Designed miniproteins, single chains, continued (4). Designs and how they scored, part 37

Each design is a single chain, and the fold is of that chain. pLDDT is the mean over its residues in the fold that is shown.

## One batch from the design tools (miniprotein)

Design m13253
Fold by ESMFold2-Fast:
Structure m13253 (fold): chain A 52 residues (1-52)
Amino acid sequence: SKSDERQISILQFRILSLQTERDLFERRGLLDEAQRYDQQIRALQQQIQQLS
């Protein structure tokens, strides 16, 4: 549905924002913080799969 498509788009945008933050922490060598962002990204990806 269009409602699900809109929700997926919102989740995709959130993933992009989290990926940017993860990459910044990785570049600084803050691997534990980067891993926390990766876990959040995976959780949002699972939500998209449930909506698809």
Scores: mean pLDDT 87

Design m13254
Fold by ESMFold2-Fast:
Structure m13254 (fold): chain A 70 residues (1-70)
Amino acid sequence: MELPEVDPSLPEKEQDILYMARLVQEALSKGVPEDEVFEKAKETIEERGKEKGLSKEEIEEMFEKVKEMV
């Protein structure tokens, strides 16, 4: 399924979710194991979220949305 393009007019959080969903979907399409893809995605979301001052709960919500989109 083709994901929407990242639009600069979207809230930054929504842009990050779409960006991560695209990376996960591409990695899965290349045959990377699902557990490795989601582990790396979680680490990336946590690093970016902490840099932006997001709470642990907001970071977890972003990761869940990425998982639901792919």
Scores: mean pLDDT 75

Design m13255
Fold by ESMFold2-Fast:
Structure m13255 (fold): chain A 83 residues (1-83)
Amino acid sequence: VIPAADENLTKVAKVEISLANEARKENNPQLLYLRARALEALADQESDKNLKALYYKKAGDFYLEAGFHKEAIDAYQKAADLL
């Protein structure tokens, strides 16, 4: 149960970013892709436009590092469309 939506989304996004950074250090594209997808899903739920754009951009960075260039471009485009 999430008692305060945006604050809890920010906390969860911070954890997912940390996990994605760990997956990146392991050079594990499958885990990095899963963390990127989790961040994109959090971005979809975020009501703050600036945080939403930040999460999409970070998801794009992780997709790109995982070798998923199409997904990275799509995430970057979503971030750009918000700014």
Scores: mean pLDDT 77

Design m13256
Fold by ESMFold2-Fast:
Structure m13256 (fold): chain A 107 residues (1-107)
Amino acid sequence: SKVIEELRKAKDLYEYEASITKDELERQLYSALAEHESEYIKILQSKDDKSTQIEKVKKIEEASLERLRAYLEEAQKRKDLEKAFLAMNQAGHVRAVTDEVIAEIKE
């Protein structure tokens, strides 16, 4: 499956973005997104049954979306439109990747 390969690429990209940013809030966001991708890889490589894997994936999605909501609220308070759009775009990405990971588990 290409899903694990795409998760690894996303993790590496987020780790890179976190390493080069001068903004602490942006660094925290990218670091959390890298951990999110890493946790999905671990779940897909685990020996857990499919229902347990799906439950873990959904729990990680909920935690990531909660962090992105907090990031969006902080960006809005700062009137930082660029970071607000980043948070919204990453929330959409988290949902899309979660759907792909769940589909992979069900196969």
Scores: mean pLDDT 87

Design m13257
Fold by ESMFold2-Fast:
Structure m13257 (fold): chain A 70 residues (1-70)
Amino acid sequence: SIDELIKIKIENVKKLIDYLSKINPELAAKLKELLEEFEEQIKTASDEEKIKLTEEFSEKVGEIIEEAVK
């Protein structure tokens, strides 16, 4: 289900934040803010909105990581 996929995405990003907190705390803080925003948006979203929000969230996480390696 979409809710199970969202749960997996959230847990994976939390693990990434924990790892990055040791090596790049500024990047970890940005990801934490993005995750908190996503979690709030998901609370009131329909299943169709959840799919779009999850795609947008994944894209934004990717952009933050990409900028960190440039």
Scores: mean pLDDT 83

Design m13258
Fold by ESMFold2-Fast:
Structure m13258 (fold): chain A 101 residues (1-101)
Amino acid sequence: DPEAIRKEEEIRRKLNEELSKVFKEGQKLAKEEQELIEKTSDNKELAELYRKRAEFLREVAELLRKIAEKMPPEEKEGLLEMAERYEKGAEIYEKLAEELK
């Protein structure tokens, strides 16, 4: 069914775009807030925010892996690569949260 395939592709494209935005925003905020940390500000709330973001990124990576299991090999590879990027993003946030303690 070409119409069903097109709708699935559109949903997947929008999901990938949203996930990419979250990852880029996460990296930008981590960098900007790391610069603020260097100025000896109180960072307990920031550390908690970073942990929550790391958890969110891992949930997104898990979602991508579950979707990948249902996709053809070519699409599966791309989704798994994206999931790996989100897991790496989560690791960055966890390291930043740890450094704030």
Scores: mean pLDDT 73

Design m13259
Fold by ESMFold2-Fast:
Structure m13259 (fold): chain A 94 residues (1-94)
Amino acid sequence: MKELSEETRKLIEEAVKRVKEIVEEAEERIREGEPIEKVREEALAKIEELAEELKRKLIELGVSEKDAELAADIVLGVGEIALAVVVTVIRNEE
C-alpha cells in the first residue's frame, strides 16, 4: 500500500507525452514521403528505448521491478498501437 510519489507520476506522464511526440513525428515523416517500414522501425526503436529508460528511472525511485516493468510494457504497447493506427489511416487515404 505505497502511493505513487509525485516524482513517479511525473515520469510516467512525461513518458506518455514523449510517445505522442514520437508517433506525431512518424506520421509527418510518412506523409512527407519517407518509407513506412523504415519510419515505423525507427519510431518503435525510440519507444522501446523510452520504455527501458522509464523502467530504470522508476526502479531508481524505489518502485518494484514488477511495477516498473508493467509501466514500461504499457508505454510500449500504447506506442505500438498508436503507430499501427497511424499507418492504417495513411494507407486508407486515397
Scores: mean pLDDT 82

Design m13260
Fold by ESMFold2-Fast:
Structure m13260 (fold): chain A 73 residues (1-73)
Amino acid sequence: MSEEEFDEEVELALAIIQATLVKRYAKTEESKKLGDEALKLIDEAIASTDPQVRRELLEKAKKKIDEAIKIDK
């Protein structure tokens, strides 16, 4: 396993956990929606065969997660 592949797998796993927690513990409909959008982006990343597209989708998912966390504070 390459270092790049390992880092991608770890980031993907963390994003799934964070998106799931955001959705489960969402205080507002807006944060719940952002959690749902993040999970959809993660699913698209998993389905993609292009590593660059996967990284872009994962980055977008992380931004949605961060936004949801900020709203719920």
Scores: mean pLDDT 77

Design m13261
Fold by ESMFold2-Fast:
Structure m13261 (fold): chain A 85 residues (1-85)
Amino acid sequence: MKEELREKIRKEAEEVLRLADKYLSPEEQEEVRRIVDKILKAFDEALENTDDEKEQQLLADIALGLLRMIRGVINIIYQIRKKKE
């Protein structure tokens, strides 16, 4: 169970980082990587401190929500830059 949740979160994080590498500057990529690393570390620490499957799923849902929000922000930045003259 815990490993399956870690794999789901890791895959979402990898997708976020791939989009950052494609659409953002090197400085912005570094900032995104820093934030993603913090999310992954916090998730792993929290996951190790609970054996309740409902809490594990809630932690995964929160981590996924945060990662998806970062993806949304990257898309907004891309759209803003695309519309600039």
Scores: mean pLDDT 83

Design m13262
Fold by ESMFold2-Fast:
Structure m13262 (fold): chain A 97 residues (1-97)
Amino acid sequence: SLEEFKKEAEKLIDELVARLKQIEADPSLTPEQKRAEANRLVLETAVKLINLAIKYKVSLDEVIEFVEERLAKETDPLVKRALESIRDFLRLWKELF
């Protein structure tokens, strides 16, 4: 169901946000390393969202709408960039498949 999808998807996004903030706060990482880790987390989260959509029989359009709803409410520039990247990846995936 869409509601069960949204519950698990919210947890995935919350985990992404927490991990992005940990990476940003890590003084041992260079800016290039922080970007690489953030990009890896974005891709992992996008793939996990696709897997949840398959599990709950939710369309990619509904997944994209969920990400856009979260993006519209987000104020943190780092999190906004990550959500925009996830949205763009999902749009590309929809065009290819």
Scores: mean pLDDT 89

Design m13263
Fold by ESMFold2-Fast:
Order: C-alpha cells, then structure tokens, then sequence
Structure m13263 (fold): chain A 87 residues (1-87)
C-alpha cells in the first residue's frame, strides 16, 4: 500500500496532467477545479480519499467531453490509477 505522502503526490501529478488536458479541450471550468486540487494541502488519509473521489468525478466529466484519442487514453490511465489509490 502507498503512504499518505505518495497518494498526495500521485493526486497532484494526476490533477496537473488533467488540468492541461482540460485547458486544451476548452474546459476552463474543469481546469480550474483540477488546479485547486493540485494546490490542496492533504494532511490525512480521509482528506486524501475525499480529494481522490473528487478527482475521479472530474476525470469522468472531462473524458465525456474529450474526443482526442491520445487525451482519452491518458484520462483512462488516470482514472485507473485513481481507482487503485482508492482501493
């Protein structure tokens, strides 16, 4: 199992990459939400779980709006990783 610090790091990396995809897809609303998650201070496992669930919902919404096959593949990888971090 991953440590709290590793889970927080992976969340920040996923939020950063998802924000870039959201920006390229014209979803400035989603990009702002991913950027907020990227800056969020996570100090407990409960906070990490809450942030990971929030990221998962936003990734699903971004994927529904995404037509670029490379972006869709990247989002699928991120979704799978978030699901692993929540297990």
Amino acid sequence: SLSLEERALYLRLIAHEAARIAESEGREDLAKQFRELQRRRIESEEEADEALREVLGLLDELKAATTDPEHRAALDTMIARVRELLA
Scores: mean pLDDT 89

Design m13264
Fold by ESMFold2-Fast:
Parts: structure tokens; C-alpha cells; sequence
Structure m13264 (fold): chain A 79 residues (1-79)
């Protein structure tokens, strides 16, 4: 098992925050299908995302899934 933690400031724009939340929920089932666990926490103005994968290859694939899901969610909201 390998773990990657991503710490990111929450966007100031409420629509961008909604895009982030939609992206995380969209990515979750695809990540689970690859054996990647997604945990996300909002603490104040900070978002902490933790990915846990069986190996480095699955972890890198999981990062790609998150990036695509975030892009798709942003596009749906016109961002």
C-alpha cells in the first residue's frame, strides 16, 4: 500500500468549491474500481485529499482520474 496526501487551498469562489466537491464524488467510484481509496477533508480554507493505492502505478492512475473528474465537474458548472 502507498499513500499520497494532497493539501490545497479551497477556492474563494463558491462555484469553484462546488466543482471540487462534484469532482471528488465523480472520481470516487472510478478510484474504487482501481482499488484506490479516496478520503477528503475540508478544514477551514484548506482541502486535504488522501489517496491510498495498492502500488505506485495505481496511485498515479488515481491522480489522473481525480484530475479528469475535476475538469469535467468544472466544465459542467461553466468554469
Amino acid sequence: MVTKTIVSPLPADEREVEAVRRGLERARPELAAKGVELEAREEGDTLTITLTAPDEAALQEGVGILQRAAREAAAELGI
Scores: mean pLDDT 80

Design m13265
Fold by ESMFold2-Fast:
Structure m13265 (fold): chain A 85 residues (1-85)
Amino acid sequence: MEEMQKELEELRKEAEKLLKEAIEKQSKNPRPEEIKERIKEVEERAEEIRKEIENRPDLSPEEKELLFEIEALKLYIEMVKELLE
């Protein structure tokens, strides 16, 4: 539980940072490839955690909160992807 929560916080901070970088780089027209690679890693980790939680029987309130956090993280990931398209 605590480990997954901390990992999700780190992934969210990374996605938020990547979103800011994507916005900044879009205005300066630099290459988005580096951000794409990093956001893909965040997406893969978030999806892995989501699957681990969803495959558990009898989800606790804490596990449901983690699923909500993953949904928020996916929103950031989607925004980064759209900006880099």
Scores: mean pLDDT 75

Design m13266
Fold by ESMFold2-Fast:
Structure m13266 (fold): chain A 69 residues (1-69)
Amino acid sequence: GKIHIELHGVERRKDANGRERLVAHVTIISENPSKAQQEELIALARQVEASTDAAEARALLEQARARLG
């Protein structure tokens, strides 16, 4: 099936230590996902969650968008 990744909004927040955070609202739409596509989306979510760098997380999402969408 087709996979679509859409960015709905980004907000800037500062945490208690004064660090800038970017909070992104992302919608992933999959049309009749195969088991392999479901497993790939779960693996992607885990990789993004494990990322300690916002630029790395963005690069992973862009690569997935190019490959799956």
Scores: mean pLDDT 65

Design m13267
Fold by ESMFold2-Fast:
Structure m13267 (fold): chain A 68 residues (1-68)
Amino acid sequence: VLERAIEEGTRAGLRMGATPEVARRGGEASARMALEGDEGEAFRRGREMGLHGVGATHTTEEAMRMVR
């Protein structure tokens, strides 16, 4: 579950022009920040954060689709 959130964050970073290394680290950092709190809630938040992206209300793919 957490790895999927990291992968979605990484994908968003790549589409914004980040290098694979930078995009991966960004996705990992976001997921870990959510996880470092309460484990149960952090896992749920981590999934949402990864799928919706930082500052997005939808998954990164859905957010980009809505903009276009």
Scores: mean pLDDT 52

Design m13268
Fold by ESMFold2-Fast:
Structure m13268 (fold): chain A 86 residues (1-86)
Amino acid sequence: SREELLKKRIEILRKQIEELKKELSSLDLSEEQRNELNSLLEQAEKHIEEAERALKAGDLDSAEEHIDQAELYISQASSLLYKAKS
């Protein structure tokens, strides 16, 4: 079902955030870089929470929009971490 697919997407995004947080904690980053990455991951988590609320309310369209936003923030955080390693 669409609901089950959206739930699986949320699970994947949560795992990605956890992995990015682990990488962030192991890297010697400037305070500015660390704060920027933390902010992006916090925004991603906020959108995941909104997506879960929308799913509980049966609003699948709203849930998908919040999942898409979370994916965007995770992508931005991943890109910044990749550049920091280079």
Scores: mean pLDDT 89

Design m13269
Fold by ESMFold2-Fast:
Structure m13269 (fold): chain A 88 residues (1-88)
Amino acid sequence: LEQHARDAYNAVNAGPEASRIAAEEGAKKANLTLDQGEAGVGAHAASYALRDPEKGVRLGAENSGLTFDQARRAVEGAAEGAKKAGGS
């Protein structure tokens, strides 16, 4: 979770296209709409900022109208999308 949160946070900061790809992959993995996938990327950023991934994801989910489980799945999918976008 912490590593996934960092990967998604980095994708958001890498630019609009990387953020979009992360949101799309997050939406697919969590079975959410694209708008909810974007909210999941926001939950990633919150989890990183708080230095407590579980608490951050929970707060991000609350702010985004997602359940904790939906936000966690979006977090994981967004991290996969970040890897595709960044092509390390």
Scores: mean pLDDT 64

Design m13270
Fold by ESMFold2-Fast:
Structure m13270 (fold): chain A 71 residues (1-71)
Amino acid sequence: SAIDNLNNAIDSIRNGDTDSAIQNLDNAVRDSPHSQGMSMARRSVINQLRNGDFDTAISILNSTRDALLQS
C-alpha cells in the first residue's frame, strides 16, 4: 500500500539509505497514480535528500501519510 511504502521510506531515511527511500517513494506514487499530492511530495523529498536535509524529508513524508489517512 502507499502508506506502507511511505513508512518504509521514512525508515530508510532514518537509516541513511537514500536509494531505498527513493525506491519506496516510487512505489508509493505507483500505488497512487492520480494523487498530485503524492507526486509533489516525492519531488520535494528527493530535493531535500539531495540537500542532506533528512529531517525536512521525514516531516514531508509524515504529513503526506497523515493526509492519506484522513482521506
Scores: mean pLDDT 83

Design m13271
Fold by ESMFold2-Fast:
Formats: C-alpha cells, sequence, structure tokens
Structure m13271 (fold): chain A 64 residues (1-64)
C-alpha cells in the first residue's frame, strides 16, 4: 500500500492525474481492498493539485 500511496502523491506533485490514479489503483491491489476506489480517490486529489489529498485518497479509497 505504501508504494501505491507514494506513487499517487508523486503523480499529483507533477500534475499528472493519470499517474496519481495508477498509484491509487496499486494501493488497492497491495492492500487487498478496492483498486477502483483507490484510483478514483487519488485522481480526485490530484485534480485539485493537492499531493497530500491524493496520497490520503489513495489510502482511504484502497481500504474501502
Amino acid sequence: MEEGAKKAEEGARKGDVRAAAEGGRLAGIQSGGSPSAGMTAAAEGAKHGDAEAARKGAIQGALS
């Protein structure tokens, strides 16, 4: 999960919503939770230009 969350944060810092979404998806796979929820939440944070929101979204969505 940490690798996916870190990728989501790094993607958001670069302004790359797609990379942030892929990080959220990876967080879901690594946690055994929801890849789609992690992807959606990470992308939403990245769209607002907020790397911390993208990271938190990846973790929270992945665990849903």
Scores: mean pLDDT 81

Design m13272
Fold by ESMFold2-Fast:
Structure m13272 (fold): chain A 82 residues (1-82)
Amino acid sequence: LTPEQKRQILEGLRRALALARAGDAEAAAEGLGAIIGGLKQVESDPLAKKLLAILEKARKAAEAGDLEEAVALLEEAIALLE
């Protein structure tokens, strides 16, 4: 991943985290879907592949209304990019 791609992903993840913490499961899931779509374009990158595995779990958690799990997975994804 390029530095610009990492920055854009981090900004998106922080927005999704804020939405999940605010209890907006639908908006958090939509935001995660957009990030996942972008990452699939670069899934040959090992970091992108690892992020995809975490974020697909986070999206499923958000879709199920399990926002505590979604928050934990989002924090894990953010830590990988820091």
Scores: mean pLDDT 84

Design m13273
Fold by ESMFold2-Fast:
Structure m13273 (fold): chain A 86 residues (1-86)
Amino acid sequence: GPVIEAARQYLLSRPGVDDEGLDAFLRGVDENRDELSPEVRAMGRLLRAIRNDDEEAARQALRELAELLRDTDPETARTFLQIAEA
């Protein structure tokens, strides 16, 4: 759906990011869950939602990422919020 397509397109538009790298990131999240930052956990939820074609889970993960990044990376936070509203 539109949220998942926009989120996937955005992530793959980042320098050095490809589908293999996103799969590796998700494996790392699953293997190290107790040691992860909230931002990394939220990104893992987004990647799982994309994999499962779950639009609502993707939207929730994007909103969570936007809140977590609002002070440290407001531009990325705004982009994630915009995608969540698609």
Scores: mean pLDDT 80

Design m13274
Fold by ESMFold2-Fast:
Structure m13274 (fold): chain A 88 residues (1-88)
Amino acid sequence: SVAEKALEEYEKELEEIEELVRRREKEIERRAEEAKKIGEELAEKTRKEGRERTAREVAELVGGGIASGRALVEEARARLRRKEAEAA
């Protein structure tokens, strides 16, 4: 009957929507797997480059700290020399 055909069409539309959902879920899963692989490769490269950059940044900070510390010591020594000259 026409009613039976309408029910069959409705059931077919439901199956098509369910298949669309499953297909989209599989595509999202595939993209997530691909993104994970790209992320792992990028993380490995970034760790390698990050270690080298961090070592350089630490060396620059330590070098700058030593230079600044040396300048402060020389300023203190100059101040001490001025005070000793006043006392003489």
Scores: mean pLDDT 67

Design m13275
Fold by ESMFold2-Fast:
Structure m13275 (fold): chain A 70 residues (1-70)
Amino acid sequence: MSLEQLQQQIQILEQQIAAYQEQIAKYKELIKKGINVERNTALLKLLEKEVARLQAEIAALRQQVAELQA
């Protein structure tokens, strides 16, 4: 994979994380207001797990970028 492709993939994953974080904020607000707490808590946990996975993937890709630039 080229350096450019790695950087583009990182940007795509960062955009996905940003979208998930926006949804997480919305679900946290709904939970705080007592709206569909059980459902929103389950969705929040799912999104938090996905964010953690994507962050780990970005970290690995950033390491590959650093190695290619060294």
Scores: mean pLDDT 85

Design m13276
Fold by ESMFold2-Fast:
Structure m13276 (fold): chain A 72 residues (1-72)
Amino acid sequence: SQADELVKKGLEYWRQGNHEEAAQLFTQASQLYRQQGNLSNSHLALGLSYIARGDYDKGEEHFLESERLRPG
């Protein structure tokens, strides 16, 4: 999906040290996952965006929310 492609690009920018570009891509992926009704992956992508910007507390909060929302 387009959202999955944005996550892959974000991870590649993260690997290259381009953290701000990675954060933007993760934010876009989160919006697309939300539009798809995939709230778990939306929060996962938001968590990655916050971590990329150095906000570890907010990143952890979104990762925990992603885990809670994961389909059983």
Scores: mean pLDDT 88

Design m13277
Fold by ESMFold2-Fast:
Structure m13277 (fold): chain A 81 residues (1-81)
Amino acid sequence: SLAEELKKKLLDAVRAMGEGSAAEAEKYYEEFKKYADLLSTIPGLAPVAEELLKVVDEAIAAGEQGDVEAMVKRIEEAIKK
């Protein structure tokens, strides 16, 4: 399904964001925002997309984007809702 494909792309982007250089982190953050925007177009999933963006934005603001495991866990929990 489109939702499952977007879920995989969102998780891949978060992992890449935490593992790469600062320039690669910015690139994968843009990819993450793109996939979250696409997820928001699926009926009933706009609140999930908003929560995913909030999780990543808060982690970036706190300098926690390198804690990939914690971000992946939070994103998986948000997608389940």
Scores: mean pLDDT 72

Design m13278
Fold by ESMFold2-Fast:
Structure m13278 (fold): chain A 64 residues (1-64)
Amino acid sequence: DLFDRYAVDGVIDEDGLRQFLRDTQGRDLSDEEVRVAMKALDKDGDGVIDEAEFREMLAAQTRT
């Protein structure tokens, strides 16, 4: 559900991640901040976030 909101062709690219982070943090992020976040979440280094990587990120957020 949340994944599909930001995903294009079954993956979240840099633009989709920027939208997600903007919505969750309540502010616009710089291109550098988005790239750093993408690198941290993109475990397989393909430049996109798949559904499994996105779900792991959401699970980590529940620890706070």
Scores: mean pLDDT 74

Design m13279
Fold by ESMFold2-Fast:
Structure m13279 (fold): chain A 85 residues (1-85)
Amino acid sequence: MEEYERKIEEVVEKGARELAKAELAASPGSSLSDEDLMKAAREAVLGIEDGVWVPRSEEAKEIVKETREKIAELEAKKREAEAAE
């Protein structure tokens, strides 16, 4: 279902933006560009963290956890909808 795929993408993008804001607040003067920071944030909320960026603040860790939980819930609902077809 495209609807669930869109919702998952929206959750990833929202989580990545919140995570990027938290990281910028925790590390003012970071040498990362906005695009590199957003890429790292998307990878973190998707669970892809091989040596790129790791949440260091409690706020950033909470954002990653909440975003991953929302993604998992939407993926579970997508699987239930696919099984009902």
Scores: mean pLDDT 69

Design m13280
Fold by ESMFold2-Fast:
Structure m13280 (fold): chain A 58 residues (1-58)
Amino acid sequence: MSVEEIAKKAGVSETTIRGMVDFLEAMRMPREEAVKFLSEVLGISRAEAQKILDRYYK
């Protein structure tokens, strides 16, 4: 599933997801915590959250 498909499934825009990732990067949140945060906030699986982070989070 692409990040665009995950955004649609979660009922948010890709811009919203990017804003969330930018926030997590600014907070220097560890990857494991970022995965959990996105999974819980967006109501998606950890695998889907990991795919978002693989695209935007370094």
Scores: mean pLDDT 78

Design m13281
Fold by ESMFold2-Fast:
Structure m13281 (fold): chain A 96 residues (1-96)
Amino acid sequence: SIEEKMRKEAEELYEKGAGQEEVAELLRKLAEEITKNSEEFVKKAVEELKRDYDALPPEEQEKVKKIEEAYKKSIKEAQELLLEFLLEQLEKSLAK
């Protein structure tokens, strides 16, 4: 999953001696770069979120619906919403 991949990246940065704030900032920049520069990444991320949809909390399910609806209208709108969602998930993962 996307969360597992981002968590692994965070663990590797901690092993290199980076602080929590530095890890969070680097992961945010990586998520932004990948999301903005890859239509294939956006498509795969949307498909992954849809696959796991029923396992998500209701609040997160509503966010996934908005991302899917945006994807049907414009890949650019989906990229912006997906980036927001991924950054929020990263903050949750690093805080817990």
Scores: mean pLDDT 69

Design m13282
Fold by ESMFold2-Fast:
Structure m13282 (fold): chain A 71 residues (1-71)
Amino acid sequence: MIAPEVAEAMRVLIEELEKQAEELRKKGKTEEADKAMRHLNLARQALEAGDIQSALAHIKEAKKIIEEGEK
């Protein structure tokens, strides 16, 4: 079982990254936005399954894609 506070913190982080990916799409960086969103969707699925390691890995990849897209 995941502590409710940990699951909530991860959901909030995923939502924040989803907003950042949407901003990339608005700037015309649609490929980067789509890749980040795919990783965030996989992170949500992993979190629902209780797979914290997989969720963190996908969050990390989404962050990397967003950071590269901001350049």
Scores: mean pLDDT 82

Design m13283
Fold by ESMFold2-Fast:
Structure m13283 (fold): chain A 69 residues (1-69)
Amino acid sequence: KPPTDEDVETVLATLAPALDALGLPREVQRAVVRETLEASYARRDEPAPPKHDLAGLVPRARAAAEALR
């Protein structure tokens, strides 16, 4: 099932301190979180956001920030 906006905001709230440290705009943070959740939801049919993606999202966000500059 695709992630909802509420799922994205929940995960984003958890990761916001780390993502803010990377200097990413809030819209980019949401996009990274949403893409990660979409990939995880395709693998797991769960109503809650997948917790396993949280550990992998920080290095992906850092790589995305570097690639965009």
Scores: mean pLDDT 64

Design m13284
Fold by ESMFold2-Fast:
Structure m13284 (fold): chain A 88 residues (1-88)
Amino acid sequence: MSEELQKEIDEGVREVAVAVALLIAEKQGLLPAIRELLEAASEEERPALEAAVVVLFLGWSQRKAAELFGVSVAAVSRAVRRVRAALA
């Protein structure tokens, strides 16, 4: 596959993963807190927070989420702590 096509596939997988994670969060009554966190995030912070949401609600490994969202594992770990704090 071309690198361009691979980027489109990766983007589609990210969008679907986030959408499913948010549906699970909604069923648990946690969606408002997550929406507030994502809305407050900068464009730079948002991919790590989206990765953290996927880790917490879909049970993905931090490494797998970091690779797909193009962030460091350390960034995902920090974002997971931030999301957990917002849900407390």
Scores: mean pLDDT 82

Design m13285
Fold by ESMFold2-Fast:
Structure m13285 (fold): chain A 106 residues (1-106)
Amino acid sequence: AEEALREARRGYETGLEAVKQAKTPTQRVAGLSAYGGGLAAMTGVLTRGDQLTPQQAQDLADAGRSAYAGGQLTLQSKTIEQAIGGAISGIGGGVQAELVAGVPAG
């Protein structure tokens, strides 16, 4: 699960940078969403590393990539709508990580 670990780390680090660079409340929430999504993916890898199927490891890597995309979109955002796009991508990563963890989405 080395790829999943790397992608999750990129996700939360980029999300944290988006929070630090936030100029609006919407950008801060979007950055936090990306940070949380990446952290959820990282937690999934670290808590179940030896029990992950190849598919679950790939899903956690995809969760990390979604969080990374959300952080990048937030850093580049010039409008509220663009920042919302970043938040959606970050949240999507977090949801995917939770589904791999076997917790109910809700």
Scores: mean pLDDT 80

Design m13286
Fold by ESMFold2-Fast:
Structure m13286 (fold): chain A 73 residues (1-73)
Amino acid sequence: MAREKGEQFAKLGEQYLSQGDNVSASLMYVRSGMNYMVNKDYQTAIDMFQKALDLVPDSVQAQQGLKTAQERL
């Protein structure tokens, strides 16, 4: 399910972050946020996209995802 996929990608992001790979961690958080968007868990999607932007501020996908999630919350 999309919620389970979101949790899995968030965990992968945590793993990359623990290895110092901020770019891969950010990408995993974007994928997590997208899965939460599909499940209409907009607040959790916002949290994931914000975390992605904290690591990579110019991530277009994270910026667009955050805006869309906030508009649908």
Scores: mean pLDDT 84

Design m13287
Fold by ESMFold2-Fast:
Structure m13287 (fold): chain A 56 residues (1-56)
Amino acid sequence: NHGLRAVQGAAERYGGLSPENVRRAAEGELSPRELAELGGISETSARSLIDAARAA
């Protein structure tokens, strides 16, 4: 799944954000705000990661 590869790249870019947490957010288990807090990133960046995961 090419989307998982994109999510992994994005997670590395944000200093070790878990690709699993990004995927869970894409599936609706985590809000963009929750993902942002976990990764220490903005909510806007979290939404971009979620969009990348959904593109899978």
Scores: mean pLDDT 69

Design m13288
Fold by ESMFold2-Fast:
Structure m13288 (fold): chain A 90 residues (1-90)
Amino acid sequence: AADDARLLAGLRAHDEKARKEGEIFNAGYEYGVADYLAKLDPKWKEKADEAKKRVQELIDSMKTPEEREKAQKIAEEGYKKGIEDFKKSL
């Protein structure tokens, strides 16, 4: 039925949302690790600044204030997780 195409479009939108959330989390995670490294050694400062800019660009790419707020929270969770995991590896 034609309704099956609408159902498949809904599933695809769900997958795309999950991918975007993963990308934002991973960007936050990388920024967390780079920022922590920059605090230990100034040579990482440029990489930390670049990672921070990438996170901000992903948040700014969101179309609605609600999506931007959600992206900000996901990036913050990634940031915290990156620092936590890196500290555990030491």
Scores: mean pLDDT 80

